# Designs tried in a protein design run: designed miniproteins, single chains. Part 64

Each design is a single chain, and the fold is of that chain. pLDDT is the mean over its residues in the fold that is shown.

## One batch from the design tools (miniprotein)

Design m2344
Fold by ESMFold2-Fast:
Structure m2344 (fold): chain A 95 residues (1-95)
Amino acid sequence: SHLEKGNELFRQGLKAFAQGKYEEAVKLFEEAIKHYEKALEEEGEDDPELLLNLGSAYGWLALALDKLGKREEAEQAAKKAEELFRKAAELAKAQ
């Protein structure tokens, strides 16, 4: 599934980040994000756990981009993570 593939790519991205392979980590987190976004299209945009997974991928993408000196892109990714975490929290209260 797209969720399973997203989770696998996210784990690979975390490993690459831990090894200081920041360019590789960026690519892996971006691919994880694409799969999580497809999972949201299939399962609905109101799954708070899936929104948390997507937010986490954006947050780690921001950290990897910052390590590469891509500050503007890092700030955009961090803002997206905050928006997703906020949406997940509000949906969790509604359910």
Scores: mean pLDDT 87

Design m2345
Fold by ESMFold2-Fast:
Structure m2345 (fold): chain A 78 residues (1-78)
Amino acid sequence: SVNEANELFKAGRYDEAAVAYGRILKEKHPNNAELWNNLGNALAKSGRLEEAASAYREALKLKPDYAEARNNLAAVLL
């Protein structure tokens, strides 16, 4: 669930949080920009910057004016 994925992220278990967010996006909520941004954040915290960039781009496809996802994408492309 989203709550379980959020709990993993808060606990600093970023790889497990990324797996949980990714599963939710595939199985239940593929068009949720906030969840794509959360997946990107978990991947970025794990040092998986190319995967994080892809997740932020999916968030921006869903919400092109999503300033947080845009700023996060810019940061991981540095």
Scores: mean pLDDT 88

Design m2346
Fold by ESMFold2-Fast:
Structure m2346 (fold): chain A 99 residues (1-99)
Amino acid sequence: MPTRKAELTLTKEKTAERFGLPTSIYMSDEEIEKAVNSLTNLPPEVKEEVLKQLKAGRLPAYTVKITFEKGKIHFTLEYTEGAAAPEPEVVSNTHAPPE
């Protein structure tokens, strides 16, 4: 199946630790647009849907994985043509082994 994958990185705010909440992202529209526009591996219509969801304070469409880093949130997006949006997984990288 033609699957397109992309990683979206957003600035972590105080509420960024609240996984799954529609209001967990505190970025301006301009910051969100810049982040989404950096995703070159997704069709324009998918980018528009991601942008609308983020501006509404919701998880981006097609998010399969959310990883938290110091000061950042990483969303792994996976778009498969003709498939429904997947349910995202939360991954906290707090207890990774020391390399």
Scores: mean pLDDT 61

Design m2347
Fold by ESMFold2-Fast:
Structure m2347 (fold): chain A 56 residues (1-56)
Amino acid sequence: EEEEKKKKELAEKLQKKVLEWVEEAYKKGLFSDKEIEEYQKEREKEVEEYLKKEKE
């Protein structure tokens, strides 16, 4: 199967979503790097779970 191609496509789509989440964080007033990093880490965890679920 073409897992590498599908993985890259999913990563690109998820990157777009991450950018939207970052914009939301700025709108909410998360201006400290720490708060933004924590928010992004939570989103990255969701991305990893999504990828694992797709592989299942």
Scores: mean pLDDT 69

Design m2348
Fold by ESMFold2-Fast:
Parts: structure tokens; sequence; C-alpha cells
Structure m2348 (fold): chain A 64 residues (1-64)
């Protein structure tokens, strides 16, 4: 059984991927990057791995 914290981390990463995907699909990657940065700030203390992942996706979107 996966610990609950690991499940929440994976759910948060899935949410980050969905935000990035919607941003690409709608032609609004900058708005998606801003949303990902806000998500990372909210996750930073309890889920630092998910926060780091969201920040990487935001940087990737801005670099495209």
Amino acid sequence: MVPEEELYTEVAKALARMIAGIGRATGRPEEAAERLERLAEKLEEEFPEAAAYARRLAEELRAE
C-alpha cells in the first residue's frame, strides 16, 4: 500500500501535468505557467517534490 503522502504527491503532479496540457492546448502557456507557480507555492511546505515538479513544468512552458 502506497503511503497517503505519496498518493497526494502523485495527484498534485497529475494536476500540474493537466494545467500544462490545457495551457498548450488552448495556446495560453504563460497563464498555465503562472498557475503552476502558484500551485508550487501552495505545495512547497507539505509536498516539496510536487512543488519542484510544478516549477519545472512552468519553466518548460516559458522556454517554449
Scores: mean pLDDT 81

Design m2349
Fold by ESMFold2-Fast:
Structure m2349 (fold): chain A 91 residues (1-91)
Amino acid sequence: SEARASFDRYEARHGVERSEEREKRIEEALKRLLENPDDVKVHEEVIKEFEEDARRGDLEAEEVVSLARMNIAIVKLKEENEQKKKLEELL
């Protein structure tokens, strides 16, 4: 509720109109990222869905895209570390 109130205040201040559809899309995207933390494809799909809105100055979309990009970087780092470990075990 407090996060929602903060978003409402921010949108009123910056002239970004909040719609129920937009709020639902953001919420569903965050849920998808939370439920699929290691699925790079899901994160890439979320980025594609919101990248244009983020580019246009939608801070909620920018936050979702940034979170998805950060999670992809973490997954790739984990994959690189796992591959390195396997190579070291073969030597």
Scores: mean pLDDT 74

Design m2350
Fold by ESMFold2-Fast:
Structure m2350 (fold): chain A 55 residues (1-55)
Amino acid sequence: GLKKYSDKELMENPNSAKSYYHEGKLYEEAGLTDAAKEAYKKALELDPNFKDAKA
């Protein structure tokens, strides 16, 4: 398949900005918009320039 989720940083650093961003995406998929916003806020606090699951 063309869709592959390969978050190397998640495997190495579960508390990284990428980890929180990924958690935000999972909350969005579950319809938990408020929780997703909090996770994205945490990701941006750790890396304000983070925009992609693959940094």
Scores: mean pLDDT 64

Design m2352
Fold by ESMFold2-Fast:
Structure m2352 (fold): chain A 55 residues (1-55)
Amino acid sequence: SDADRAALNKKATKAVNKVIEEAEKNGLSQDELDVLIQKESDRVAKEYAEEVKKR
């Protein structure tokens, strides 16, 4: 449903923002931060897509 998709998009955005905050706190490089952001966003979207397919 549209509501589920909207909720997932918000969740992904919040997760990415949290990764950015932690990376700044730990002094990670921009290269490492970019990889973490893409990985986190991809994981959240992929997991949701797989759950929807199983339904």
Scores: mean pLDDT 77

Design m2353
Fold by ESMFold2-Fast:
Structure m2353 (fold): chain A 72 residues (1-72)
Amino acid sequence: MERARELGEEALRLLEEVLAGAEDPEGLAERAVELARRAAEAAVEAGLISEEEAERAVERARGLAEQAVAAA
């Protein structure tokens, strides 16, 4: 559980940096999505969510990353 939470928090932190005007918003957003995917995988392994819920969470993270880049 803690590992999934830590990865998710790091992903959110990177998205916040994108929104705050980072120099490489696209690169940070891509890294945030990768961390979100790892967090989702860890959550499935821990029995916290289903694989289907993990896929939906990653898709939402991609959408948020795209919105953050567009807003930056």
Scores: mean pLDDT 77

Design m2354
Fold by ESMFold2-Fast:
Structure m2354 (fold): chain A 75 residues (1-75)
Amino acid sequence: SMKEIEEKKKELLKEAEEAEEKAKEYKEKADELEREAEAQPKASRELVIEAASEYAKYMGNYVKARVLREEAEKL
């Protein structure tokens, strides 16, 4: 029914918003770690690896949010 479709659309949009919030948090952490790596030459390797890990989590959540919004728009 149309009501079940609208409920599913709301669920997908809520999950997309949660993924967008997580993406923002991971991106902020990645950017902070990259700045720290530039400021701390002796710890730069470890900080760059950690920044890359946080950036991967950002990208995963960014893609998840996009896919969920696209699925909601198709309903």
Scores: mean pLDDT 88

Design m2355
Fold by ESMFold2-Fast:
Structure m2355 (fold): chain A 64 residues (1-64)
Amino acid sequence: KAEELKAEGERAYAAGDYRTAAELYLEAAKLEPNSEWYANGIRAATLAGDEALKKEIMALAKES
């Protein structure tokens, strides 16, 4: 489940769809907390220019 969402996030990132990638990494990390998935999500949100999404992922990472 989480691995599938991560794989979808990786595909979105490769396609340049950074917002979708960040959302998918966030959903994967919610199911299975993982520091690298949080880092990938933060990077994707930053590239998307989505400060709110970046802050959401960072806040969740701090609770893990």
Scores: mean pLDDT 79

Design m2356
Fold by ESMFold2-Fast:
Structure m2356 (fold): chain A 59 residues (1-59)
Amino acid sequence: SEIEFLRKKLEELRRKKAELEAQLAQTTDPAERKALQLAIDAIDRLIEELEKKIAELEA
């Protein structure tokens, strides 16, 4: 189902976010830190959109 697909994507994004946050924690280069933070912020937006989409489909 579409909901099952979206839940799998949500799980993938949460794992990717955790990986990027771990990388950010060990990174001292300012340019790399900025790039990682932008990537984390983008994933956070995608997670929120997927959560909203799943909620709408279940309503």
Scores: mean pLDDT 87

Design m2357
Fold by ESMFold2-Fast:
Order: C-alpha cells, then structure tokens, then sequence
Structure m2357 (fold): chain A 50 residues (1-50)
C-alpha cells in the first residue's frame, strides 16, 4: 500500500493533525523525509496540499 495516498486523504479531509504527526504515524523517520517523498510522488509538498 502507498501510505502517501493515506496522508493525502488525511490532509485534504480537513485533518487537524500536524504534518509531523502524519509523517511519524506513517513510519517516516522525519517530517523532512516525508515532505520529500510526498512532493516526489504528488508534485506538491504536504504544506501546500492542505
């Protein structure tokens, strides 16, 4: 499963969770690693996709 798709649903679903919390919940070692992976996959960083 692509956990990045779950992250996007959480971000766009009006989640009040921080990007850091989402990153660690999905098993990323840092918010920066998560943000890079997200941008590489979707073309936009999570901060712009909220």
Amino acid sequence: RFRLEQARLMLRGGSDRSITDIAFDLGFSSQSQFSRAYKAHFGVPPSQDR
Scores: mean pLDDT 75

Design m2358
Fold by ESMFold2-Fast:
Structure m2358 (fold): chain A 66 residues (1-66)
Amino acid sequence: GKEEAIRLLEEAIELAKQGKLEEAARLAYMAGVLAGLSDRAARSLAEAAKNGDIVALEMAIKEIKE
């Protein structure tokens, strides 16, 4: 559900901060799927994580929480 998606995005942010971009991308994709996003939107989160775009991942968490 959404709580699991938030947890995975928070983990993806931490991995991205450590430079573990491939692992961050996998968690971000899974988070998008668990949040009920389309495959395209979930892939967009994975690309943000691959690029180390922490702001995009933090914005996604905020949108899911609200």
Scores: mean pLDDT 85

Design m2359
Fold by ESMFold2-Fast:
Structure m2359 (fold): chain A 67 residues (1-67)
Amino acid sequence: GLEEERRRAEEEVRRAEEELRRARAEFERVAADPSASVAEIARAIGRVLRAMGDLIEAELKLRRLEE
């Protein structure tokens, strides 16, 4: 039922938060590496932006289920 959908949405938020944490850690590692190329830095930034988008979508989905 809706309770199961809410539980799954809460789990999606937790997974999205974990991915954002990992993406941020990778960006910090790449940004601190003096041998990192502009392309590698751009890819790390892209991963952070994607993870942020996924988290926003997951949070909006959860909020919609709470109404």
Scores: mean pLDDT 86

Design m2360
Fold by ESMFold2-Fast:
Structure m2360 (fold): chain A 90 residues (1-90)
Amino acid sequence: GALSREELLRAIALILEAIGIKIEAEWILKNTTNPEAIAAAKEAIKHAEKAIEHAREALRTGDAAALAAAEEALAKAREALKKAKEAVKK
């Protein structure tokens, strides 16, 4: 495979973080009536799912480009979750 040990561990850590984002965003979605929070939580779930898919592909194929795509999706998931949390404070 093309992944280093560090990249392999990063892919695993990324999947765990993305699962955590998805769980927290799903909890926000079920426990808010704020439309900004709902929209941001849905975006966080969408990007977290993409991050998991890309990271799983990287683990399966050893493709560093798939890991890079997973990092990009995780960054978007983090931003969306932050927006959802900020919207819930309103």
Scores: mean pLDDT 90

Design m2361
Fold by ESMFold2-Fast:
Structure m2361 (fold): chain A 69 residues (1-69)
Amino acid sequence: LTEKEGVDLSDPAQFQAVADAILATAKAAGVPQEKLDEAKALLAKHADNPALGINLAMEALGWLPAAAA
């Protein structure tokens, strides 16, 4: 999901940098504002579980397919 090996998502500063990079990249790629807002809300809602928040945000942006249970 992230290109950077060794990024510590439990570090708030590194999590914020990854979140900002994902949203900035999606905006530059022309993702609709409603999807950007959804992804941003998911990242904020799951700040205590950053890996889950990032996965849900990437699904909202259409970059990560959801796996059926």
Scores: mean pLDDT 68

Design m2362
Fold by ESMFold2-Fast:
Structure m2362 (fold): chain A 70 residues (1-70)
Amino acid sequence: SMEEIKKRIEELEREIKRIEEQIRQLRKQLSQETDPSKQQQIQNQIMDLEIELGIKQLELGVLKLVASKM
């Protein structure tokens, strides 16, 4: 239903903002880190979050397109 689509859009927008903030905090931490092993760990965490962000952004784009045609 249109109501379910709207709720999922709002949920995805909240999740996307949360992930973007997590990435910002990790990038700040990475810029201050001097230990190469810890730098690699933080970089891997950023990479995982960027993949999750991309998937959620794709889902959001599809749902917004569907909603715009209803």
Scores: mean pLDDT 89

Design m2363
Fold by ESMFold2-Fast:
Structure m2363 (fold): chain A 72 residues (1-72)
Amino acid sequence: SARVEQAVETVSREFRREEAELLAAGEALIAEGRANASTSEGVAREVAGTLLRTLVPAVREAEEERRRREEE
């Protein structure tokens, strides 16, 4: 459990520092995926890029929401 908590903290810290880079990587994956839409790899890349674009801000937002609820 402590290992998982430490990993989440590390990932969140990296996300905060690399948010713009991860979002740009997500956009690039979507573009590459769409260029190869006829292949399963292309579809997978588009899905992965979409997940990066939604997951990165969602992780930060979830942390902020959790903190806000604790401070009611």
Scores: mean pLDDT 72

Design m2364
Fold by ESMFold2-Fast:
Structure m2364 (fold): chain A 119 residues (1-119)
Amino acid sequence: MSPLEKAREYLREKYGPEIRELARKYGVSDETADRIADMAASAAVHLALVDDPELQEKLLKTFENTVREIARAAGLSDEQAEKLAKDVADLVRKHIPEARKILEELMGPEELAALQARV
């Protein structure tokens, strides 16, 4: 398993239940909640590879919009979908530093810096 896959699985196991419960509170199905939790873990890992704060915020906003569309497709109102997407994006932003720390522990700071330079 790659360092990126290991970091994603760690975040999914640690924070997935919190995101899943948040999504369920808004009324989405367990399947949709699991999908949002998986996407959130992946987003945190990918955003940890971005060292440009402006690009990181732009990509986080793209993630937020994607969650909003998924929530809308799952039957939530525009207002509920927007609130869920914002809450999930806020959790992802909070977990980016931990994702970066895990990547540094798994691949070392030089390898991580080289990977970040490619983004």
Scores: mean pLDDT 86

Design m2365
Fold by ESMFold2-Fast:
Structure m2365 (fold): chain A 57 residues (1-57)
Amino acid sequence: SAAEEEATRQRMLAALAAIRAAGGDEALINKAEAALSQGDFETAERLGVEAHLSAAD
């Protein structure tokens, strides 16, 4: 549903913002945000995970 897709997009955007604040790779975060804007949640999730791992803690 459109409401469920929007809720998922908002949660993923919040997660990407947190990853950026933690020092995640900005190029990967930017690509993940672009994927979200295209409705490509699978690519956004993959890139977000990669960015999170790049934050190295």
Scores: mean pLDDT 84

Design m2366
Fold by ESMFold2-Fast:
Structure m2366 (fold): chain A 58 residues (1-58)
Amino acid sequence: SEAEELLARAIEAAERGDLETAQRYGTLAVIKAAEAGDEELAARAGRETRAAMQRAAG
């Protein structure tokens, strides 16, 4: 899905240390999942993006 693709891009950006891009793609993943009615994916996208960004930051 578009949301899953955006989540993958967010995690990849975080792993590169690009926290700004990770936040943008992660936010879009949450929005797209919610628009599709996938509340579980929306919650997961938020959690996984935050976790990846925290790991990248320290």
Scores: mean pLDDT 87

Design m2367
Fold by ESMFold2-Fast:
Structure m2367 (fold): chain A 70 residues (1-70)
Amino acid sequence: APSAEQLAALEARAREAAAALSPEERRELVEQAEKALEALEEALKRGEISEEEYRLRAALLEAVRAAAEA
C-alpha cells in the first residue's frame, strides 16, 4: 500500500511538474486525471483490477489532479 511518505513524495513531484504547465495545460491534465479515475472505478466494479491496484493508481491520479488544480 502507498505510505503517507510515498504519497507526499508523489504529490511534491506532481506539484513541481504542474508548476511548469500553463493554465490551459493544467485544465487538460485535470480532465485527463478525472477520466482515468472513472475508468479505474469501472475496472474495479468489473473485477478487472485488485482493490490494492485501484488504491495505488487512484491515489496517484488524485495527487496529479490536486497539483494541477492548485
Scores: mean pLDDT 77

Design m2368
Fold by ESMFold2-Fast:
Structure m2368 (fold): chain A 69 residues (1-69)
Amino acid sequence: ARSGRDEILRASGGARRVSAEQAVEGLVAAGFSRATAELLVRHAQRLHPESGDVLSVAQLVEGAGAAGG
């Protein structure tokens, strides 16, 4: 559905946040190895400690870019 509301909620990270475990599974589903996904989640937790165990996929991708570069 073409709804700007859902896109805005997703972009703001408010629509749904995921636990570290769910984030690892999401990254594996996106084509990352489990070892890489676990490292990316660990890096994201270090960069966003206030998000703790509840991280959006966008935060993980951002953390991966910062950690991999």
Scores: mean pLDDT 60

Design m2369
Fold by ESMFold2-Fast:
Structure m2369 (fold): chain A 101 residues (1-101)
Amino acid sequence: AEAPRITRLELEPLGSVKPGEDITVTVTVGGSAPATVRVELLDENGNVLDSAEAQVAAGETATFTLKAPEKPGTYTIRVTVTDANGNTASVEVKVEVGKEL
């Protein structure tokens, strides 16, 4: 069986995010087994400020909504995919809140 992977990751809005704005995370899961997709918004110290989770079938796309913090700064969105066989894949993307990239 093919291990899980993140084949597509998209963030909306592109560029800078306003404080308190919704961040939409679109994830497409590769692999041969259904997977749990967990999306987390992390501060500079690695604290989880917001999170969302869903089960996604192999080859399918899921969308998640996270809330941008009120404090401007650089944050991290971490996406973790875990399949039923215990295989994992993860990606981290930096997000600027209240700044232009």
Scores: mean pLDDT 80

Design m2370
Fold by ESMFold2-Fast:
Structure m2370 (fold): chain A 81 residues (1-81)
Amino acid sequence: MEEVKKLLEEADKLVKEAGEYLQEGNYDKAIEKMEEAKKKLEEAMEIAKEVDPEMYEKIKESIKVLEGQIEQVKKAKKEKE
């Protein structure tokens, strides 16, 4: 459980960093940070699957939201270029 919380905290920090890069118009770095956050959420999800089914479902939903956000940022980058 402590490991899951640590991974969720790391993912949250990465999402905040991605937000900062988006404000700067640095879409490449924003996508990189969001994909790193997704990896941390996937690790947390695998652990939670065995110990906390409710947390597993919440993490799964967070991953879907983040995937949608990554797609939006990729579209924004393509529109700029």
Scores: mean pLDDT 83

Design m2371
Fold by ESMFold2-Fast:
Structure m2371 (fold): chain A 65 residues (1-65)
Amino acid sequence: SKKEEAERLARRAYGNLMAGKFDEAIELAQKALELDPDNELAREVLIYALNMAGKPKEAYDLWKK
């Protein structure tokens, strides 16, 4: 299902975040949210990865929603 695929992508995004691969984490987290907009792990990874990549405004705009 799309939800299961989003969960797999969110876990991969988290792994990339832990490895310091912020651009890859952003891409995977965004893809997970396209499949399941309610995936909390993907949202949290995306917010953190955007902040680490020097994009705090983009992170804030996402968090505020």
Scores: mean pLDDT 86

Design m2372
Fold by ESMFold2-Fast:
Structure m2372 (fold): chain A 55 residues (1-55)
Amino acid sequence: MAEAERLKAEAIEAVEAGDFERADRLGVEIVTRYGDVALAEEVGRHIREVLARRA
């Protein structure tokens, strides 16, 4: 669904803003509303990549 892609985009924007808790909550919503575990894992991977780049 295009809505799941929108939630992913919002989660990525939250990660770039440093709001990792919001990004994680949006990832949970992707799974809960759309059952898209792969999309939620992409959000989690992006969080880890941003944190690694800042370390």
Scores: mean pLDDT 77

Design m2373
Fold by ESMFold2-Fast:
Structure m2373 (fold): chain A 68 residues (1-68)
Amino acid sequence: SIEELKEKLIEAIEKKDFEEAERLLIELAQRLLSEGVPEKEVLRGMMLILHALEKEDFERAIELVEEM
């Protein structure tokens, strides 16, 4: 489920496993696209999360995952 993917992604971010976080973010994006979420919204969410991770703003990254 989307909620299980979000939970796994948040866990990966919390443990700073960025390789796993990237894999799960891509999987989450693909699932959202398959459920009819507009591509522009999914891409925007991904870019914001990646930006937050680059800035080491992990609280913001987790918030953004929950908002997807």
Scores: mean pLDDT 88

Design m2374
Fold by ESMFold2-Fast:
Structure m2374 (fold): chain A 83 residues (1-83)
Amino acid sequence: SEKEKEAEKLEAKGKEAAEKGNYEEAGEYYLKAAELYEELGSEKAVDYYEKAEEAYRKAGNFEKALEAGVKAGMLKLKKAVLK
């Protein structure tokens, strides 16, 4: 789908930003990819929320890191309790 292709592009941009040390941008791209993967019901949503959390922590943006971490944790709990 078009949403899957957009998520894949954002995923790639996040990875490139992280490799360049642009952690704030990496966090933003990973967060957007995670949101699209969540809308699609993809298991990748948790992975990219966790990558966004790590990137935001490295950038010193602890508010966004907490937001991403909470999203990842909630999705993990939802999967673990078969909801």
Scores: mean pLDDT 87

Design m2375
Fold by ESMFold2-Fast:
Structure m2375 (fold): chain A 102 residues (1-102)
Amino acid sequence: MKVTLEVTLTIGNATEMQVHDIVGKFLAILKKKAEEEGLKILDVRVEIKKEGDKYVVTITVTLEGEEEKALKVMEESVKETKEWVEREYPEATLESEIKKIS
């Protein structure tokens, strides 16, 4: 089954370089967790927009495999990324939203 999921990360109190580091870390975690669950990543699109004092990052991921596993991998990747940010950039704020597109 092909599943497209959208993750929106709203990042405050961070530099542009730190935002790129956070996005890179999220994608590395996602790739590892997808591989462990037997999911294939078909496409990844990243859009970074600065809105006032915050960065809004939209990550659109298309996965091939079981939908329930894809949703779990995405949720766990967001959670692990938040835990990493709390350690490496303790002053940064990170809010997240996950949506199924198709």
Scores: mean pLDDT 88

Design m2376
Fold by ESMFold2-Fast:
Structure m2376 (fold): chain A 75 residues (1-75)
Amino acid sequence: TEIREREKKEITEAVIEQAGETVKALNDLLKSEDREKGAEEAGEKINKADEEMKKKIEEIRKKGEEEIKKKLEEE
């Protein structure tokens, strides 16, 4: 269905955004002169990006379910 294709695209975008933040955090770690501190900061950024991705996916799925429910109620 068109709703599921939109949901898939939005979820894919959220995953790509999280992956970008992870790559950036790891790149910052590689440039860090303090390996221990850099690893801790990278871990925090990666965890934050993961939580934001999970929230976005939950909202996308919720919206998709609401749209499907409304279409079923209109028919």
Scores: mean pLDDT 79

Design m2377
Fold by ESMFold2-Fast:
Structure m2377 (fold): chain A 72 residues (1-72)
Amino acid sequence: DAKKIMEQALEAVKKGDYDKAEELLKKLEEITKANPDNAENWFNLGRVLKALGKDEEAEKYFQKAAALRRAK
């Protein structure tokens, strides 16, 4: 479940466990690549990136998620 992995990644960031957060981010990227039309996965990926301070990259993925939701 992509949402559960996102929540675990956000918890890792809050604890300062950036190695674990990066590992979970990579798992989210693989899930998103397997189903690129799933808007929720792009949104979850953006949330983790924003928590890591990668605001520009996060905004790109939030825009992708919004565009996919409108295409439904």
Scores: mean pLDDT 82

Design m2378
Fold by ESMFold2-Fast:
Structure m2378 (fold): chain A 74 residues (1-74)
Amino acid sequence: MTEEQREELIRELAAELQREAGLDPETAEGIAENILESALQRNPEGSYEEIREEARELARRLIATLRARRAAEA
């Protein structure tokens, strides 16, 4: 993947984390970077499309976990 694709994906993931999990922009960006690094570690030879889909899936699972945890703690 290119540096521009990496930056775009981090921005996309951070925006989704802000909308769906209520995270502040700085926290969302940091988590988005960690999600992307996790996706890259799972498939270091993957195409941009493969890495993007893996990262989005990881983000969805994290959002679901954060929402479920918040509900359980209430």
Scores: mean pLDDT 82

Design m2379
Fold by ESMFold2-Fast:
Structure m2379 (fold): chain A 63 residues (1-63)
Amino acid sequence: SKEEIEKELEKRAKELMKQHDIPTVALELTRFAFELAEKYGFDVREVLEMAQKIYVKLLKEKK
């Protein structure tokens, strides 16, 4: 479901943010979004938009 995708994206983004700089997180999160889109049968553009929104939210929370 969409909620499962959002949870997996948020978990992965948080893990990546602990270990990597912004460009690396963006690249790895993009790759993960493609994998989730294939796994769940979702439009990759929608999953990428979810990933971007989640990552921007997490970046704002760490200011």
Scores: mean pLDDT 84

Design m2380
Fold by ESMFold2-Fast:
Structure m2380 (fold): chain A 97 residues (1-97)
Amino acid sequence: SMEELKEEGKIMLETFTKYLTQIEASTDPAERERLVGLLHFYIYAITTEMVEKGLITEEQAESILEALQRQVDAVLRHGVPVEEAVAALRAELEKIL
């Protein structure tokens, strides 16, 4: 349903915000890498469940994962603020969903 789609999108954005905030707060490179891996794992798990429930297509799931990687790179490689990356991911998810 549209309500389930909206709720899953909210969970993805909350997960993204939570992990990027923890990554930015960490001074340990090994901890940062672990947190990046966990973020990708959880978003992959959410998108897989959304496909299994028929809420999105495989193509939409791939687009979400590409958008996630783009915004992770914006923060970690290009110094974009977490708040700005979250807003950009929200806008990308609205176009995909």
Scores: mean pLDDT 85

